# Designed miniproteins, single chains, continued (5): the designs that were tried, part 96

Each design is a single chain, and the fold is of that chain. pLDDT is the mean over its residues in the fold that is shown.

## One batch from the design tools (miniprotein)

Design m19543
Fold by ESMFold2-Fast:
Structure m19543 (fold): chain A 69 residues (1-69)
Amino acid sequence: MKEGEVNISAAEFNIEMAREALEEGNLEKAKKYLKRAKEFIEKAKPYYPEKSEKLLKEVEKLEEEIKKQ
């Protein structure tokens, strides 16, 4: 698997884990997963810029939900 694909898959996994943590009410765990997702998105960006932008928008939406609490 190419480096970019690995990082996209890792970002998607961490975004889903962040959503699950938010459903559990665990904001600390959710923040940790979103931080990891952003790191993987940055690594994937040179290879898959459009997909990385879409994932970053999902992360930003979840970060805003956390800030409102």
Scores: mean pLDDT 82

Design m19544
Fold by ESMFold2-Fast:
Structure m19544 (fold): chain A 73 residues (1-73)
Amino acid sequence: DSLLKKLEEEEKFRKTLKTVVDNGLKDSIEQRQTVYGEPLPDPETLQQRRQQADDAVEKNFEVQKKIEEEKLK
């Protein structure tokens, strides 16, 4: 009951963080293209950046989980 709802909230929170990071990544790419005249990154570089974004979401989620646990403790 309570555990299931907590897992669903964590999943929703993770998806929200993923969206925020995705928007930031897109904005940074557009910024570099428009301001610095950099070409669109190649597919390999895009995949690497997507992986880094995914890793950042997971790390931020773990950090925030620890902060929440410390606040409740």
Scores: mean pLDDT 69

Design m19545
Fold by ESMFold2-Fast:
Structure m19545 (fold): chain A 57 residues (1-57)
Amino acid sequence: SALDEIRKRQREIREKAVELAKNPDLSPEQQQKLADEIYREMTRLPREAAKAIEKEK
């Protein structure tokens, strides 16, 4: 379902956040890329989740 896809994306964002916080081998460019991806997904996810709820009705 669309809601299962949203939950999967939430888990993936959590794993990226953990990697950003705990992986000392990331270059500054890789750190910025992960931070940008996390920010973009966290900004989009609530809106996409609302649309998914409406679509599943």
Scores: mean pLDDT 78

Design m19546
Fold by ESMFold2-Fast:
Parts: C-alpha cells; structure tokens; sequence
Structure m19546 (fold): chain A 103 residues (1-103)
C-alpha cells in the first residue's frame, strides 16, 4: 500500500515542511509531486524523484529511494498554501493529498 503523510499541516511563513510517500515494498520507482490550488489544474513541481520542473521555485525539493520519498518546501510563502499530491509511476497511483496551511 502507498501512504501520503501528513494529511494536513500548518506551518509559518519562512519555515519548512516535508511531505512523505511511504510504500510497504521497495518498488524501485520514480515519484512526481504536484501542487493543486482551488480552481486550478495540478501543477508539476518535481519529476523523477528529485528533478525540479521548469519554472518551479528552488524552494521545492524532492528526494527518496526504496520505500520512502519526500517533498520538502523551504522558506514557505503564503502562495504555497495548497494541496500537494505524489504520483507513483510504477503503481500509477495518486497520493491522498496533503493540505498545507501557511500562517
């Protein structure tokens, strides 16, 4: 099974958060991360686990291997308030989403 955690998180401007994808088995795959704001399509942030998509702020970073993959947001801004999702290319599954609130 695949799990995205946390389901929601509140953080301060200028702080950082890390979102996690955990799998029960090492599936040796690449993970993408997406940002979704209300009324907008999902925006690609990270592809192939750690590659920043064109036009995406360097405040976003991806890492991981085996069973654990993460998205880190640094130097948080109010505009980062959104729901974030992983997409697993091996299983073709979307994560459950993490709702980020910036205060």
Amino acid sequence: SLTQSPSSVTAKEGGSVTLNRTASKDIGNKVSWFQQKPGEEKKLLIRNTSELAPGVSSRFSGSGSGTNYSLTLSNLQKEDEATYFFYDHETKEWGQGTKLTVV
Scores: mean pLDDT 81

Design m19547
Fold by ESMFold2-Fast:
Structure m19547 (fold): chain A 68 residues (1-68)
Amino acid sequence: MKKAELTPEQRAAVDEAVRVYEETAKTMSPEDARLKAIEVLAERVKALGMTNEEAARVASEFLRRMDA
């Protein structure tokens, strides 16, 4: 089964980005809301000192949750 091996911190970053998207999508266009969520996710990746591989896993999980 396709499963993201995220740490609790990585999972929290994804959850936060998804929440930002849901809230901003109520007042902004879907494209702008997605951009805002991606910015939040990128800041968390930097703040947590994630590697490119870790960032890719987090981004993949975020996109998976956005689609369904």
Scores: mean pLDDT 76

Design m19548
Fold by ESMFold2-Fast:
Structure m19548 (fold): chain A 57 residues (1-57)
Amino acid sequence: MEAEAEEAARRAEAEARRAASGQPTLDAGVQAYIEAYNRVAEEANARGIEVPLARPA
């Protein structure tokens, strides 16, 4: 895909939001969000697609 970076970022956010929404607590949701997002982002970066990692503020 030509816009692979945008799609990878959108996919990372979608997976992260699903993981967070499945958690019963806010702390678990934040952790699940970061882990799911960074998993997809790292996979994209390994392929040469630039996606920033999620970090706590």
Scores: mean pLDDT 74

Design m19549
Fold by ESMFold2-Fast:
Structure m19549 (fold): chain A 69 residues (1-69)
Amino acid sequence: SPNDNNYNNTMGNMSTTVGTMGDPNTVYNSLTPGSPDHNSVVSDMGTVSDTMSSLGTSMDTVMNDMNNS
């Protein structure tokens, strides 16, 4: 159905975004206190935050579709 395609595309895009940036847990765990590359890490965290915001919007759409089923 169109809703299934929309859901699958959204999940695929989220998976690609996370995969392209690397595993956030791996990045976080690789951080040593006093890292000299602080700005790069902050930028990556910002991108993750934006992705999570997009996830919230996608979840609202999925819940609406479930209520109409």
Scores: mean pLDDT 60

Design m19550
Fold by ESMFold2-Fast:
Structure m19550 (fold): chain A 62 residues (1-62)
Amino acid sequence: MATSLEVAAMLHAISGDVETALETAKRAVEAGADPQEVYKRIAELARKNGHEEVAEEAEKLA
């Protein structure tokens, strides 16, 4: 389900795992999630946890 993939992507974003976070987010979008909401959440969460690279990459896809 899209929701489970969104949660997984956010957890990877918190961990600073850029590649896995973005790939999992893409799978969430393919499963029906709103790309703007998914990437915005990932960017906000990554930035809060000090992972600027993840935040910047997610903002480009939002």
Scores: mean pLDDT 79

Design m19551
Fold by ESMFold2-Fast:
Structure m19551 (fold): chain A 96 residues (1-96)
Amino acid sequence: SDADFYLAHAERIVAALRAQRAAVDEMIARGAPREEIRAALEDLLAGLGSAERELESIIEELKKNNAPQEVIDKLEAYLEEVRAMRAEAEERLAAL
């Protein structure tokens, strides 16, 4: 179904962002140069912003088409996770 397709798509996007965030955490832990950490955080923030907009669009379309509430709830949980990752990345960037 379209709902199942979008849920799987969102899962892949969020998994990729989780991996990118983990890579930034590793850079910070190993004491990577400030400029490398800044570039990685800026790339992460760009990806998070893109994902946030895409997830909002998907949720709106699925709500319009009366998709199962369980799928909408899972997508909204992913959107909340993306927003939380964005807030953390913005705070880390401001602290550099």
Scores: mean pLDDT 92

Design m19552
Fold by ESMFold2-Fast:
Structure m19552 (fold): chain A 63 residues (1-63)
Amino acid sequence: PSPNYYLTAEQLFELGEEYYKQKDYLTAAVAYHEALKLDPDNEKYKEKLAEAVKEAIKARKAS
């Protein structure tokens, strides 16, 4: 693919990991969800998406 096409599933997952470390759980969830769209059978991506969504909901309710 062209160099400006799109991020790979692994790169999207890594981006999600960076946002998760920053406690930006909503953006992390979006990045994990995009990774999962490219690799829908990846259990690690499913688990991380669920965890990020759970943390985003907790953060919303605490605010």
Scores: mean pLDDT 78

Design m19553
Fold by ESMFold2-Fast:
Structure m19553 (fold): chain A 68 residues (1-68)
Amino acid sequence: LSEEEREILLKGLEQLYKAGELSEEQYKKAVEIINESKSLEELEKKLREVLTGGALTALLSGIRDLKE
């Protein structure tokens, strides 16, 4: 997992939290997962247990744009 990918994910997560789409608990757990995950695949699997499908899709869209 690159630092650029991690930065995009953290910014997206902050936006979701400020929009009221995440609880404080979900936000804290997702930040921990982003910081501790060593691959995008590991991160996606762990985030699926913490975030709703809609929130996860919105968060990962930023990374998919980067991969293009």
Scores: mean pLDDT 77

Design m19555
Fold by ESMFold2-Fast:
Structure m19555 (fold): chain A 74 residues (1-74)
Amino acid sequence: DEEIERLRRIKERALALAPPEDQEKIARAFELAIEAERTGSEKLAEEATELLKSLSPEGQRAVQEAIAAEAEAA
């Protein structure tokens, strides 16, 4: 539950930082990650990871910055 809320906060931060062309992939990846956490599905976790790897360098940096910001806020 707490991890799902953390993933939602990271998603919101990443979408705010990401270029428009990566926003759909980021949204999709985090929805898959949240569902994987909820269900324990390794397949969904793998799909989320592959989407994040397919982001532009800009999009990947946005996700990394979002994760770092959430860690600092904790």
Scores: mean pLDDT 83

Design m19556
Fold by ESMFold2-Fast:
Structure m19556 (fold): chain A 57 residues (1-57)
Amino acid sequence: MAAPPLTPEEIANDSLRLERLLKEHLAASSDPQQTIQDLVENPETLLNKLLREASKP
């Protein structure tokens, strides 16, 4: 197998969680468009950082 596909449930759960975290991060940012562009350019790195920060209260 070249790549294991995610299940729809896993994608939905991750999408909802990431959307919530991203909204909170964007609300605190002065330039949300720049933050979105950075996420698109380096999705794996930025998403991992965002998830780590969210795991902390």
Scores: mean pLDDT 63

Design m19557
Fold by ESMFold2-Fast:
Structure m19557 (fold): chain A 47 residues (1-47)
Amino acid sequence: EERIRKLGEEARKLLDELRKNYSKDPEKVAEIQRRLRELAERAAAEL
């Protein structure tokens, strides 16, 4: 299903941004973590 593939791609991009900003911008890291949690919920709903 294309939806699952897109969710996986979004998760990968968010993880990359998390790594890049982890030590530099705690506020942005918190936002990315929230988005990852939302993606996990969406993925669970699609599965």
Scores: mean pLDDT 75

Design m19558
Fold by ESMFold2-Fast:
Structure m19558 (fold): chain A 56 residues (1-56)
Amino acid sequence: MTIDELLARARELLAAGDLRGAAQLYLEVARILRARGETVVARVFEAEARRLLARA
């Protein structure tokens, strides 16, 4: 599964009101980015996931 596919699915979950599901997908994106050495971008997705979980 590509990052673009994960983000598309996360947007669908957000539209459906599934904040927790969307946050889990953002954490998966962050994990992939960290594995690729993209630590700054990974932190952005981790912060977004925490924001979604706080609202859920």
Scores: mean pLDDT 85

Design m19559
Fold by ESMFold2-Fast:
Structure m19559 (fold): chain A 55 residues (1-55)
Amino acid sequence: MMSEEEILEKLKELDKKDPEAAELYLRILQHEAATSEDPEQRARLARVAERFRAA
């Protein structure tokens, strides 16, 4: 996973085609946001999850 925008776009595309797979992917991102040792990575993944939920 590279950029916030790239992750968000992939998640939105997946949600349109397979919402169950998108929910799984979102859970993985939320887990990484909670458990990553890198604070920048945690903040980035948390923002992606928040932006996806806000849409």
Scores: mean pLDDT 77

Design m19561
Fold by ESMFold2-Fast:
Structure m19561 (fold): chain A 73 residues (1-73)
Amino acid sequence: GMQATPLSELTEEQIEDVIKAVENLLKTEEVDGARVRAAPVTKNLTVGQQILVGKWVAEGKTPEEVRKAFEEA
């Protein structure tokens, strides 16, 4: 299904990749989105992890808030 991967299902390595993808998406937004469509910011993530990253970016979450959510899961 087109569902985000639960935080509790992620390993420490996978959450690092997800946090890095969020950081990269936020950084590319600062350049007027010119690189967002071309940049493989979510490469090596599963479809569920990519959905999770997109959801957090859409909600305006920072990488620090994402890490806190993982620690609370």
Scores: mean pLDDT 62

Design m19562
Fold by ESMFold2-Fast:
Structure m19562 (fold): chain A 100 residues (1-100)
Amino acid sequence: SAAEEANKLITEGVNAYKAGDYETAAEKYSEAIKILESLDPDSSLLAAAYLNLGEALAKLGKLEEAAEYYRRAIELAEKAGDEALVRRARENLERVEAEL
């Protein structure tokens, strides 16, 4: 299913991120996001994927892009009632904004 494909891409992205391959992580998360935006645009999984992409972009020094994805993650996580994800995304946003 499309959901299984998105989950596989997220897993591949997480593995790449843990290996320090932030470019591959960002690519895999971006592919998963395209599927999730079409399948369930209001999901907590999409919010988590935005957060993961932001983290990979921040590691690549793409701080303005990272901040944009953290803001998208916050908006969706708030709508989904995912307080833990909201907190994590806000902490990451504050860190990136301090470096800009």
Scores: mean pLDDT 90

Design m19563
Fold by ESMFold2-Fast:
Structure m19563 (fold): chain A 62 residues (1-62)
Amino acid sequence: AEAAAQRVVDGAAALARASGDAEAGANTGKMGAKHLVDEGLLDEAEAQEVAARAAEAARQAA
């Protein structure tokens, strides 16, 4: 679960860095976290935490 969550965070940061758009990275992170809930890897609270981590990483990368 944590490895999948970290991939979501890393993907959000990579998109923000490539696009210069922290919001686009954060939105990608939210979508990835929702996908992990759908797959049964995270609950909703864990997904919100992963989305928050992704948003912070995107802001720092942009």
Scores: mean pLDDT 81

Design m19564
Fold by ESMFold2-Fast:
Structure m19564 (fold): chain A 62 residues (1-62)
Amino acid sequence: SERERRIELYRKVLALIGKYGADIPDEVLAKELGVSRETARRIREEVLADPQGVAEEILAYQ
């Protein structure tokens, strides 16, 4: 489902930020997530704007 894919992208972005820091280049995020650079940038912005809310959504979905 579309929601399941979004949650998966959020999880991967959080893990990558935790490992490499928030300044990961968009190209690296896009490659790791298997999405366009624009999509990777948007997902990163969403996560960084509300990392607690994103983490709560992931936990609630699991």
Scores: mean pLDDT 79

Design m19565
Fold by ESMFold2-Fast:
Structure m19565 (fold): chain A 58 residues (1-58)
Amino acid sequence: DGVATLEALVAAGGGRGVRLALAVRLVLDEGWSQREAAERVGLSVGAVRRAVRLARGG
């Protein structure tokens, strides 16, 4: 599913885009809440919510 790869990139100091991608994968593939995913990657719930919405409908 790519979550492990994205987690490795975040651990290696990945930027905002990598953190957003990980949060989206955690919500869509792993069933995490948007709040949990946001806390995991250090981003706002609003940023994760927008990214998930775009990934679903964009």
Scores: mean pLDDT 76

Design m19566
Fold by ESMFold2-Fast:
Structure m19566 (fold): chain A 86 residues (1-86)
Amino acid sequence: GISPNKVDLFLNWLEKKSKEVKKLLEEDPSKKEALIEEETEKIKEDLKALGVTDDVEKHAKELAELVVNGEGEKAVEKAKKILAKV
């Protein structure tokens, strides 16, 4: 089973990162697509480490898009639903 502490760290990171990225994009909106790509790869590896095997690419991209759009609360809700299946 996944450690609850590792899940909480991941969820807290998604929320914190969404706030940081929102601030960065207020200064340079042209970086949005590059940030989505960067965060997708990082989230994909984090999801694999947490035991997610199904649709990991799709879930990582959807979470990265929410994070980069500053929708950290929605990213956390979606991540909880993904991790509940593991």
Scores: mean pLDDT 83

Design m19567
Fold by ESMFold2-Fast:
Structure m19567 (fold): chain A 118 residues (1-118)
Amino acid sequence: GDHPWTLELTLRGLAADDQGRLGTVLAEAVAAAPDDVVAITVALLEEATRLGLTIKSLRFWAPSEEALERVRAAVKAAEEAGVKIESLELALAPPGVPERAEIELEGEETEADRARRA
């Protein structure tokens, strides 16, 4: 079925290669499971963990308690891998409301990245 959902991804201070990797993971996750916001969110959190990024904010409104538990497990795995999580909001979406994921990721800004913005 068609299940409209929203994903908002904000990237700060990431190297171009890391931005490209996150974009590839997002595209592949959407292609594999376009209606599974949980799988897409988990894939992005796993890639952020692999890249050593800071999770500045994660807000997730889950379609079910089981979906919420899957995202909690991914968050726990990221924390156990040493990822810093600054703000976390996980909740159940009300019945009939589309699922929503908002993710803000921050990398370590390099000297070269600062020079490009100057």
Scores: mean pLDDT 77

Design m19568
Fold by ESMFold2-Fast:
Structure m19568 (fold): chain A 67 residues (1-67)
Amino acid sequence: SNLEKALEYAKKALELAKQLGLDTTPLEKAVEALENGDIETAKKYLEEAAKLGGPVGDGARKALELL
């Protein structure tokens, strides 16, 4: 499903953010929201993560496109 694919992209972006030493909070909250099926909250935090730019922001945008 698109939800499962969005969760996969969000988790990959979160792992990359951890590796790069970036603020993980928006992606952690996005992943939690997606796991709970809370699409509205997930979109909010994925939009925040997308503003980080770079490969992490690109991953967050990929997740958003699937929702």
Scores: mean pLDDT 87

Design m19569
Fold by ESMFold2-Fast:
Structure m19569 (fold): chain A 55 residues (1-55)
Amino acid sequence: MSDEELEKLVEEHVPVDGPVSEGLRALNTLRQQGVLSDEDYKRALKIYQERRFKS
């Protein structure tokens, strides 16, 4: 998955304003459903963390 696709997926499906546990659970669910590979999951975690710092 491209970085652009990962950023859009995190923006649309992963809450950044709630508890860290809620965002991490959303990312884990996407991995369990096969939407994210293990490598894409790691990259999505970095995107999620970066978005939290920008808020």
Scores: mean pLDDT 76

Design m19570
Fold by ESMFold2-Fast:
Structure m19570 (fold): chain A 67 residues (1-67)
Amino acid sequence: SESDIARAQREIEKDPDDVMAWTRLASALRSAGRYDEAIEYARKALELDPDNRGARLLLNEAEQAKK
């Protein structure tokens, strides 16, 4: 939802290294059908933590959903 996106954005503003905030943002964007943005921010989470399983899953799902 829009509120989930706004919450994740606020957490990122407080701590840009918060991998969980980036994954929450990507997840919320994917749920909103904003797949390009979801892909971008899932990749950002992977830059911070290359082994983040949640971010990798979100990236794959968003890429599939985009067609």
Scores: mean pLDDT 84

Design m19571
Fold by ESMFold2-Fast:
Structure m19571 (fold): chain A 79 residues (1-79)
Amino acid sequence: SLKEEIEELLEKEKEKIREEGTTRDGLPESLSAGEIEALRSVRNEEYRERLLEAFIAGDKETADKISQELLRELLEELA
């Protein structure tokens, strides 16, 4: 299915990132400085992994939705 093809492509991109190199904290060097900083600002590992996968996939809509969920969680933590 299309979903299975997308999952296979994501796994291949993760392998490619491993070959291209990562930062000391394991983030892909192929990401923009802003994306790396966004990932580093996330303390929740589940959200960080979801955001990382969205950035790797180039899925800007999903990355934006995750970022909005993170902002909501941060606002609730500060309240």
Scores: mean pLDDT 70

Design m19572
Fold by ESMFold2-Fast:
Structure m19572 (fold): chain A 68 residues (1-68)
Amino acid sequence: AKEVIEKAYERVLPHLSEEDREIVKKAFEEALKKNDVEKLYQFADALERMGKTEAARLVKEALDEAEA
């Protein structure tokens, strides 16, 4: 699981604004500490509810690609 989270983080970073990177970095650091990929999918759903649709899509795509 840690490898999936690390790869997803590397994939998502180049597509985010500097401000969004701080929010996403925090979520990925928590997921790494807990070794919980599901927390990142929940985080992406929370981003969609907040209206951050593009950031949510990027996180989900990065996770799916890292699991492939």
Scores: mean pLDDT 78

Design m19573
Fold by ESMFold2-Fast:
Structure m19573 (fold): chain A 59 residues (1-59)
Amino acid sequence: SNAEAEKLLKEAEEAIRAGDLARAEELLRQVFEMAKAGKVSEELKKKAENLRKFLEIVK
């Protein structure tokens, strides 16, 4: 659901801020699996894609 995806994205952002990039990658993976199932809005999917691009640059 969008609410679940939003919670996972918030946790991913918190993990990035804490320097736990592996945790952030795992949380983003879960959001993308939900997006593949059509359970995530385009806005949240775009937010997840932006966070993944950031992680690819720094890690």
Scores: mean pLDDT 81

Design m19574
Fold by ESMFold2-Fast:
Structure m19574 (fold): chain A 71 residues (1-71)
Amino acid sequence: SAAEAAAAGRATALAAGWDEAMAASAGGAAAGKALYDAGASAQEAARAGARAMEAAGGTVDRTRPAPVPPG
C-alpha cells in the first residue's frame, strides 16, 4: 500500500542518517511512486505523496522547494 511504501521509505532514510524532515520527504516520494506504479495519474500520486509526508510528521509547502537541512 502507499502507507507501507511511505513507512519503508522513511525507515530507510532514517537508517541512512537523514533527519526526520528528510525521512518524511523520502516516505512521501515512496508513497507517490507506489500509486503511480499501480496506475494512478501523476497528479494523484503527487497528492498521495504529500499526504503521506504530512502523516509522517513532515510539512509540505507545495509552493516552495524542500528546505535545506541544517549542516
Scores: mean pLDDT 66

Design m19575
Fold by ESMFold2-Fast:
Structure m19575 (fold): chain A 62 residues (1-62)
Amino acid sequence: MSETEIDKELLKIWLETAEKQGLEETAERLKELLERVEEMSKEEREEEIKKLMELGAKEVEE
């Protein structure tokens, strides 16, 4: 299994969790990232995931 496939599966699980918790902005960003993940480099994916973690933390706090 490629690293990209692993990232896609993890992002799908995270998307389901975000939707269940009502994190609409995080869920929208995850959907966008899932469409682009196969076209992105590993470094670009790591940066986007980091940004999403920060966004999710802010939405949970608000």
Scores: mean pLDDT 74

Design m19576
Fold by ESMFold2-Fast:
Structure m19576 (fold): chain A 83 residues (1-83)
Amino acid sequence: MVLKPVPLTEEEIKEMINTFIKRLKDFVENSPSATEYDKKVLEQLEKNKDNLIKSLEILAEYFKNISEELAEIIKGIIEQLKK
């Protein structure tokens, strides 16, 4: 069990999304390197935070430009939620 990927619960996914939104908001408000794209992603995530699949799809697209590895992890979570 300990050596296998543990599926995230719906509550854990919500907490992860909320944590990311909080961090992205801080980045957008306080960083000179924040772009209009980052702000739009933040607004979309805040609007869709109750829709886990939509929030994860937004995150997967956002991370695809930063880390393909993180985007693939998020896609795996989406697949678990859709089953």
Scores: mean pLDDT 74

Design m19577
Fold by ESMFold2-Fast:
Structure m19577 (fold): chain A 66 residues (1-66)
Amino acid sequence: MQNVEDVGAHLKSLGASDEAVEEAKRYLEELDPETRAKFANKVATKALEKGHVSEEEVREIYEEVS
Protein backbone atom coordinates (compact mmCIF):
# COMPACT_ATOMS: atom_id res chain seq x y z
CA MET A 1 0.00 0.00 0.00
CA GLN A 2 1.29 3.49 -0.84
CA ASN A 3 1.91 5.53 2.29
CA VAL A 4 0.67 9.12 2.58
CA GLU A 5 4.17 10.69 2.38
CA ASP A 6 5.13 8.71 -0.73
CA VAL A 7 1.85 9.61 -2.46
CA GLY A 8 2.33 13.30 -1.58
CA ALA A 9 5.86 13.38 -3.01
CA HIS A 10 4.70 11.62 -6.19
CA LEU A 11 1.81 14.06 -6.75
CA LYS A 12 4.12 17.04 -6.27
CA SER A 13 6.50 15.58 -8.89
CA LEU A 14 3.53 15.45 -11.34
CA GLY A 15 2.76 19.17 -10.89
CA ALA A 16 0.30 19.18 -7.98
CA SER A 17 0.37 22.37 -5.90
CA ASP A 18 1.46 22.25 -2.26
CA GLU A 19 -2.18 22.97 -1.31
CA ALA A 20 -3.49 20.11 -3.49
CA VAL A 21 -0.91 17.75 -1.93
CA GLU A 22 -2.03 18.71 1.62
CA GLU A 23 -5.71 18.23 0.70
CA ALA A 24 -4.93 14.81 -0.84
CA LYS A 25 -2.94 13.77 2.28
CA ARG A 26 -5.89 14.75 4.49
CA TYR A 27 -8.31 12.61 2.43
CA LEU A 28 -5.86 9.68 2.37
CA GLU A 29 -5.81 9.69 6.20
CA GLU A 30 -9.65 9.49 6.26
CA LEU A 31 -10.01 6.68 3.68
CA ASP A 32 -9.69 2.92 4.20
CA PRO A 33 -6.54 1.29 2.73
CA GLU A 34 -8.23 -0.08 -0.43
CA THR A 35 -9.90 3.25 -1.26
CA ARG A 36 -6.63 5.15 -0.60
CA ALA A 37 -4.94 3.27 -3.47
CA LYS A 38 -7.84 4.00 -5.84
CA PHE A 39 -7.95 7.68 -4.81
CA ALA A 40 -4.16 8.14 -5.14
CA ASN A 41 -4.15 6.49 -8.58
CA LYS A 42 -6.98 8.72 -9.88
CA VAL A 43 -5.32 11.92 -8.60
CA ALA A 44 -1.94 10.88 -10.09
CA THR A 45 -3.59 10.03 -13.44
CA LYS A 46 -5.30 13.44 -13.59
CA ALA A 47 -2.05 15.25 -12.70
CA LEU A 48 -0.17 13.28 -15.37
CA GLU A 49 -2.80 14.03 -18.05
CA LYS A 50 -3.10 17.77 -17.30
CA GLY A 51 0.35 18.58 -15.84
CA HIS A 52 -1.34 19.98 -12.73
CA VAL A 53 -4.08 19.23 -10.19
CA SER A 54 -6.00 21.68 -8.01
CA GLU A 55 -7.53 21.33 -4.53
CA GLU A 56 -10.99 21.34 -6.14
CA GLU A 57 -10.07 18.49 -8.50
CA VAL A 58 -8.66 16.50 -5.55
CA ARG A 59 -11.95 17.02 -3.69
CA GLU A 60 -13.97 15.87 -6.74
CA ILE A 61 -11.92 12.66 -6.99
CA TYR A 62 -12.37 12.04 -3.24
CA GLU A 63 -16.15 12.30 -3.70
CA GLU A 64 -16.00 9.84 -6.65
CA VAL A 65 -14.18 7.15 -4.62
CA SER A 66 -15.86 7.58 -1.21
Scores: mean pLDDT 77

Design m19578
Fold by ESMFold2-Fast:
Structure m19578 (fold): chain A 65 residues (1-65)
Amino acid sequence: MEEERERELENMRRAWLEAGGVGVEVKDGEVTIYLGKDTPSNLLLAMAAAVEAELLGLKARIVRL
């Protein structure tokens, strides 16, 4: 459902920021996850966020800054 999907995306953004990740952007059913540094923990968090986005029916992509 749309409301539930937006709530999950907001939770994902909050968890990402709290973990010291970078930004998350949602446009046209696509989630872009921005990484500042390529560290093992950042990669694992980005991959987890991408999987969650795909489970919500969105396309996910990871971009390194």
Scores: mean pLDDT 68

Design m19579
Fold by ESMFold2-Fast:
Structure m19579 (fold): chain A 100 residues (1-100)
Amino acid sequence: LSRLTPEERRALARDAVDTAIGNLQKAAEALKNGDKVEASKYFTAAGIAATSAVFLGATPEELRRLAEAYRWLSDVAEKAGDKETAEQARRMAERYEELA
């Protein structure tokens, strides 16, 4: 990571944010289809990408985008009856809102 230029680090952070949001969207689709295993897979992948984005210096605007995506997933999970995922996603949304 110390060998990355500021421009390369910026590009990787943006890509990590987009990857996290994309995986949260796939998790939501899996939940709507009743596939909790696929949803868990995408939710985990999103968490890894989101953590990487923070480490790479995600901007306040990007952190707000992550928070919004997690809040949306929380609502989808709640409607799908997955209270555990809904609660986890809500906590992640609150964390990224606080970091922003």
Scores: mean pLDDT 87

Design m19580
Fold by ESMFold2-Fast:
Structure m19580 (fold): chain A 59 residues (1-59)
Amino acid sequence: SMAEELRRRAEEVAERLAELDPVAAEILRHEVQKALEEGDLETAERAIRNGERYVEEVE
């Protein structure tokens, strides 16, 4: 499902983000989990995308 795919992407991004900023990684995990529990796929995707961008700019 889309929610499972977003959860997998969030975990992958959070693992990478944790190497740079553990607090930001924890926030990302919780924001995505909350958004998915509420059925807010747009908010979940936006949070993941912001995390991906941060990791890409630093790496």
Scores: mean pLDDT 83

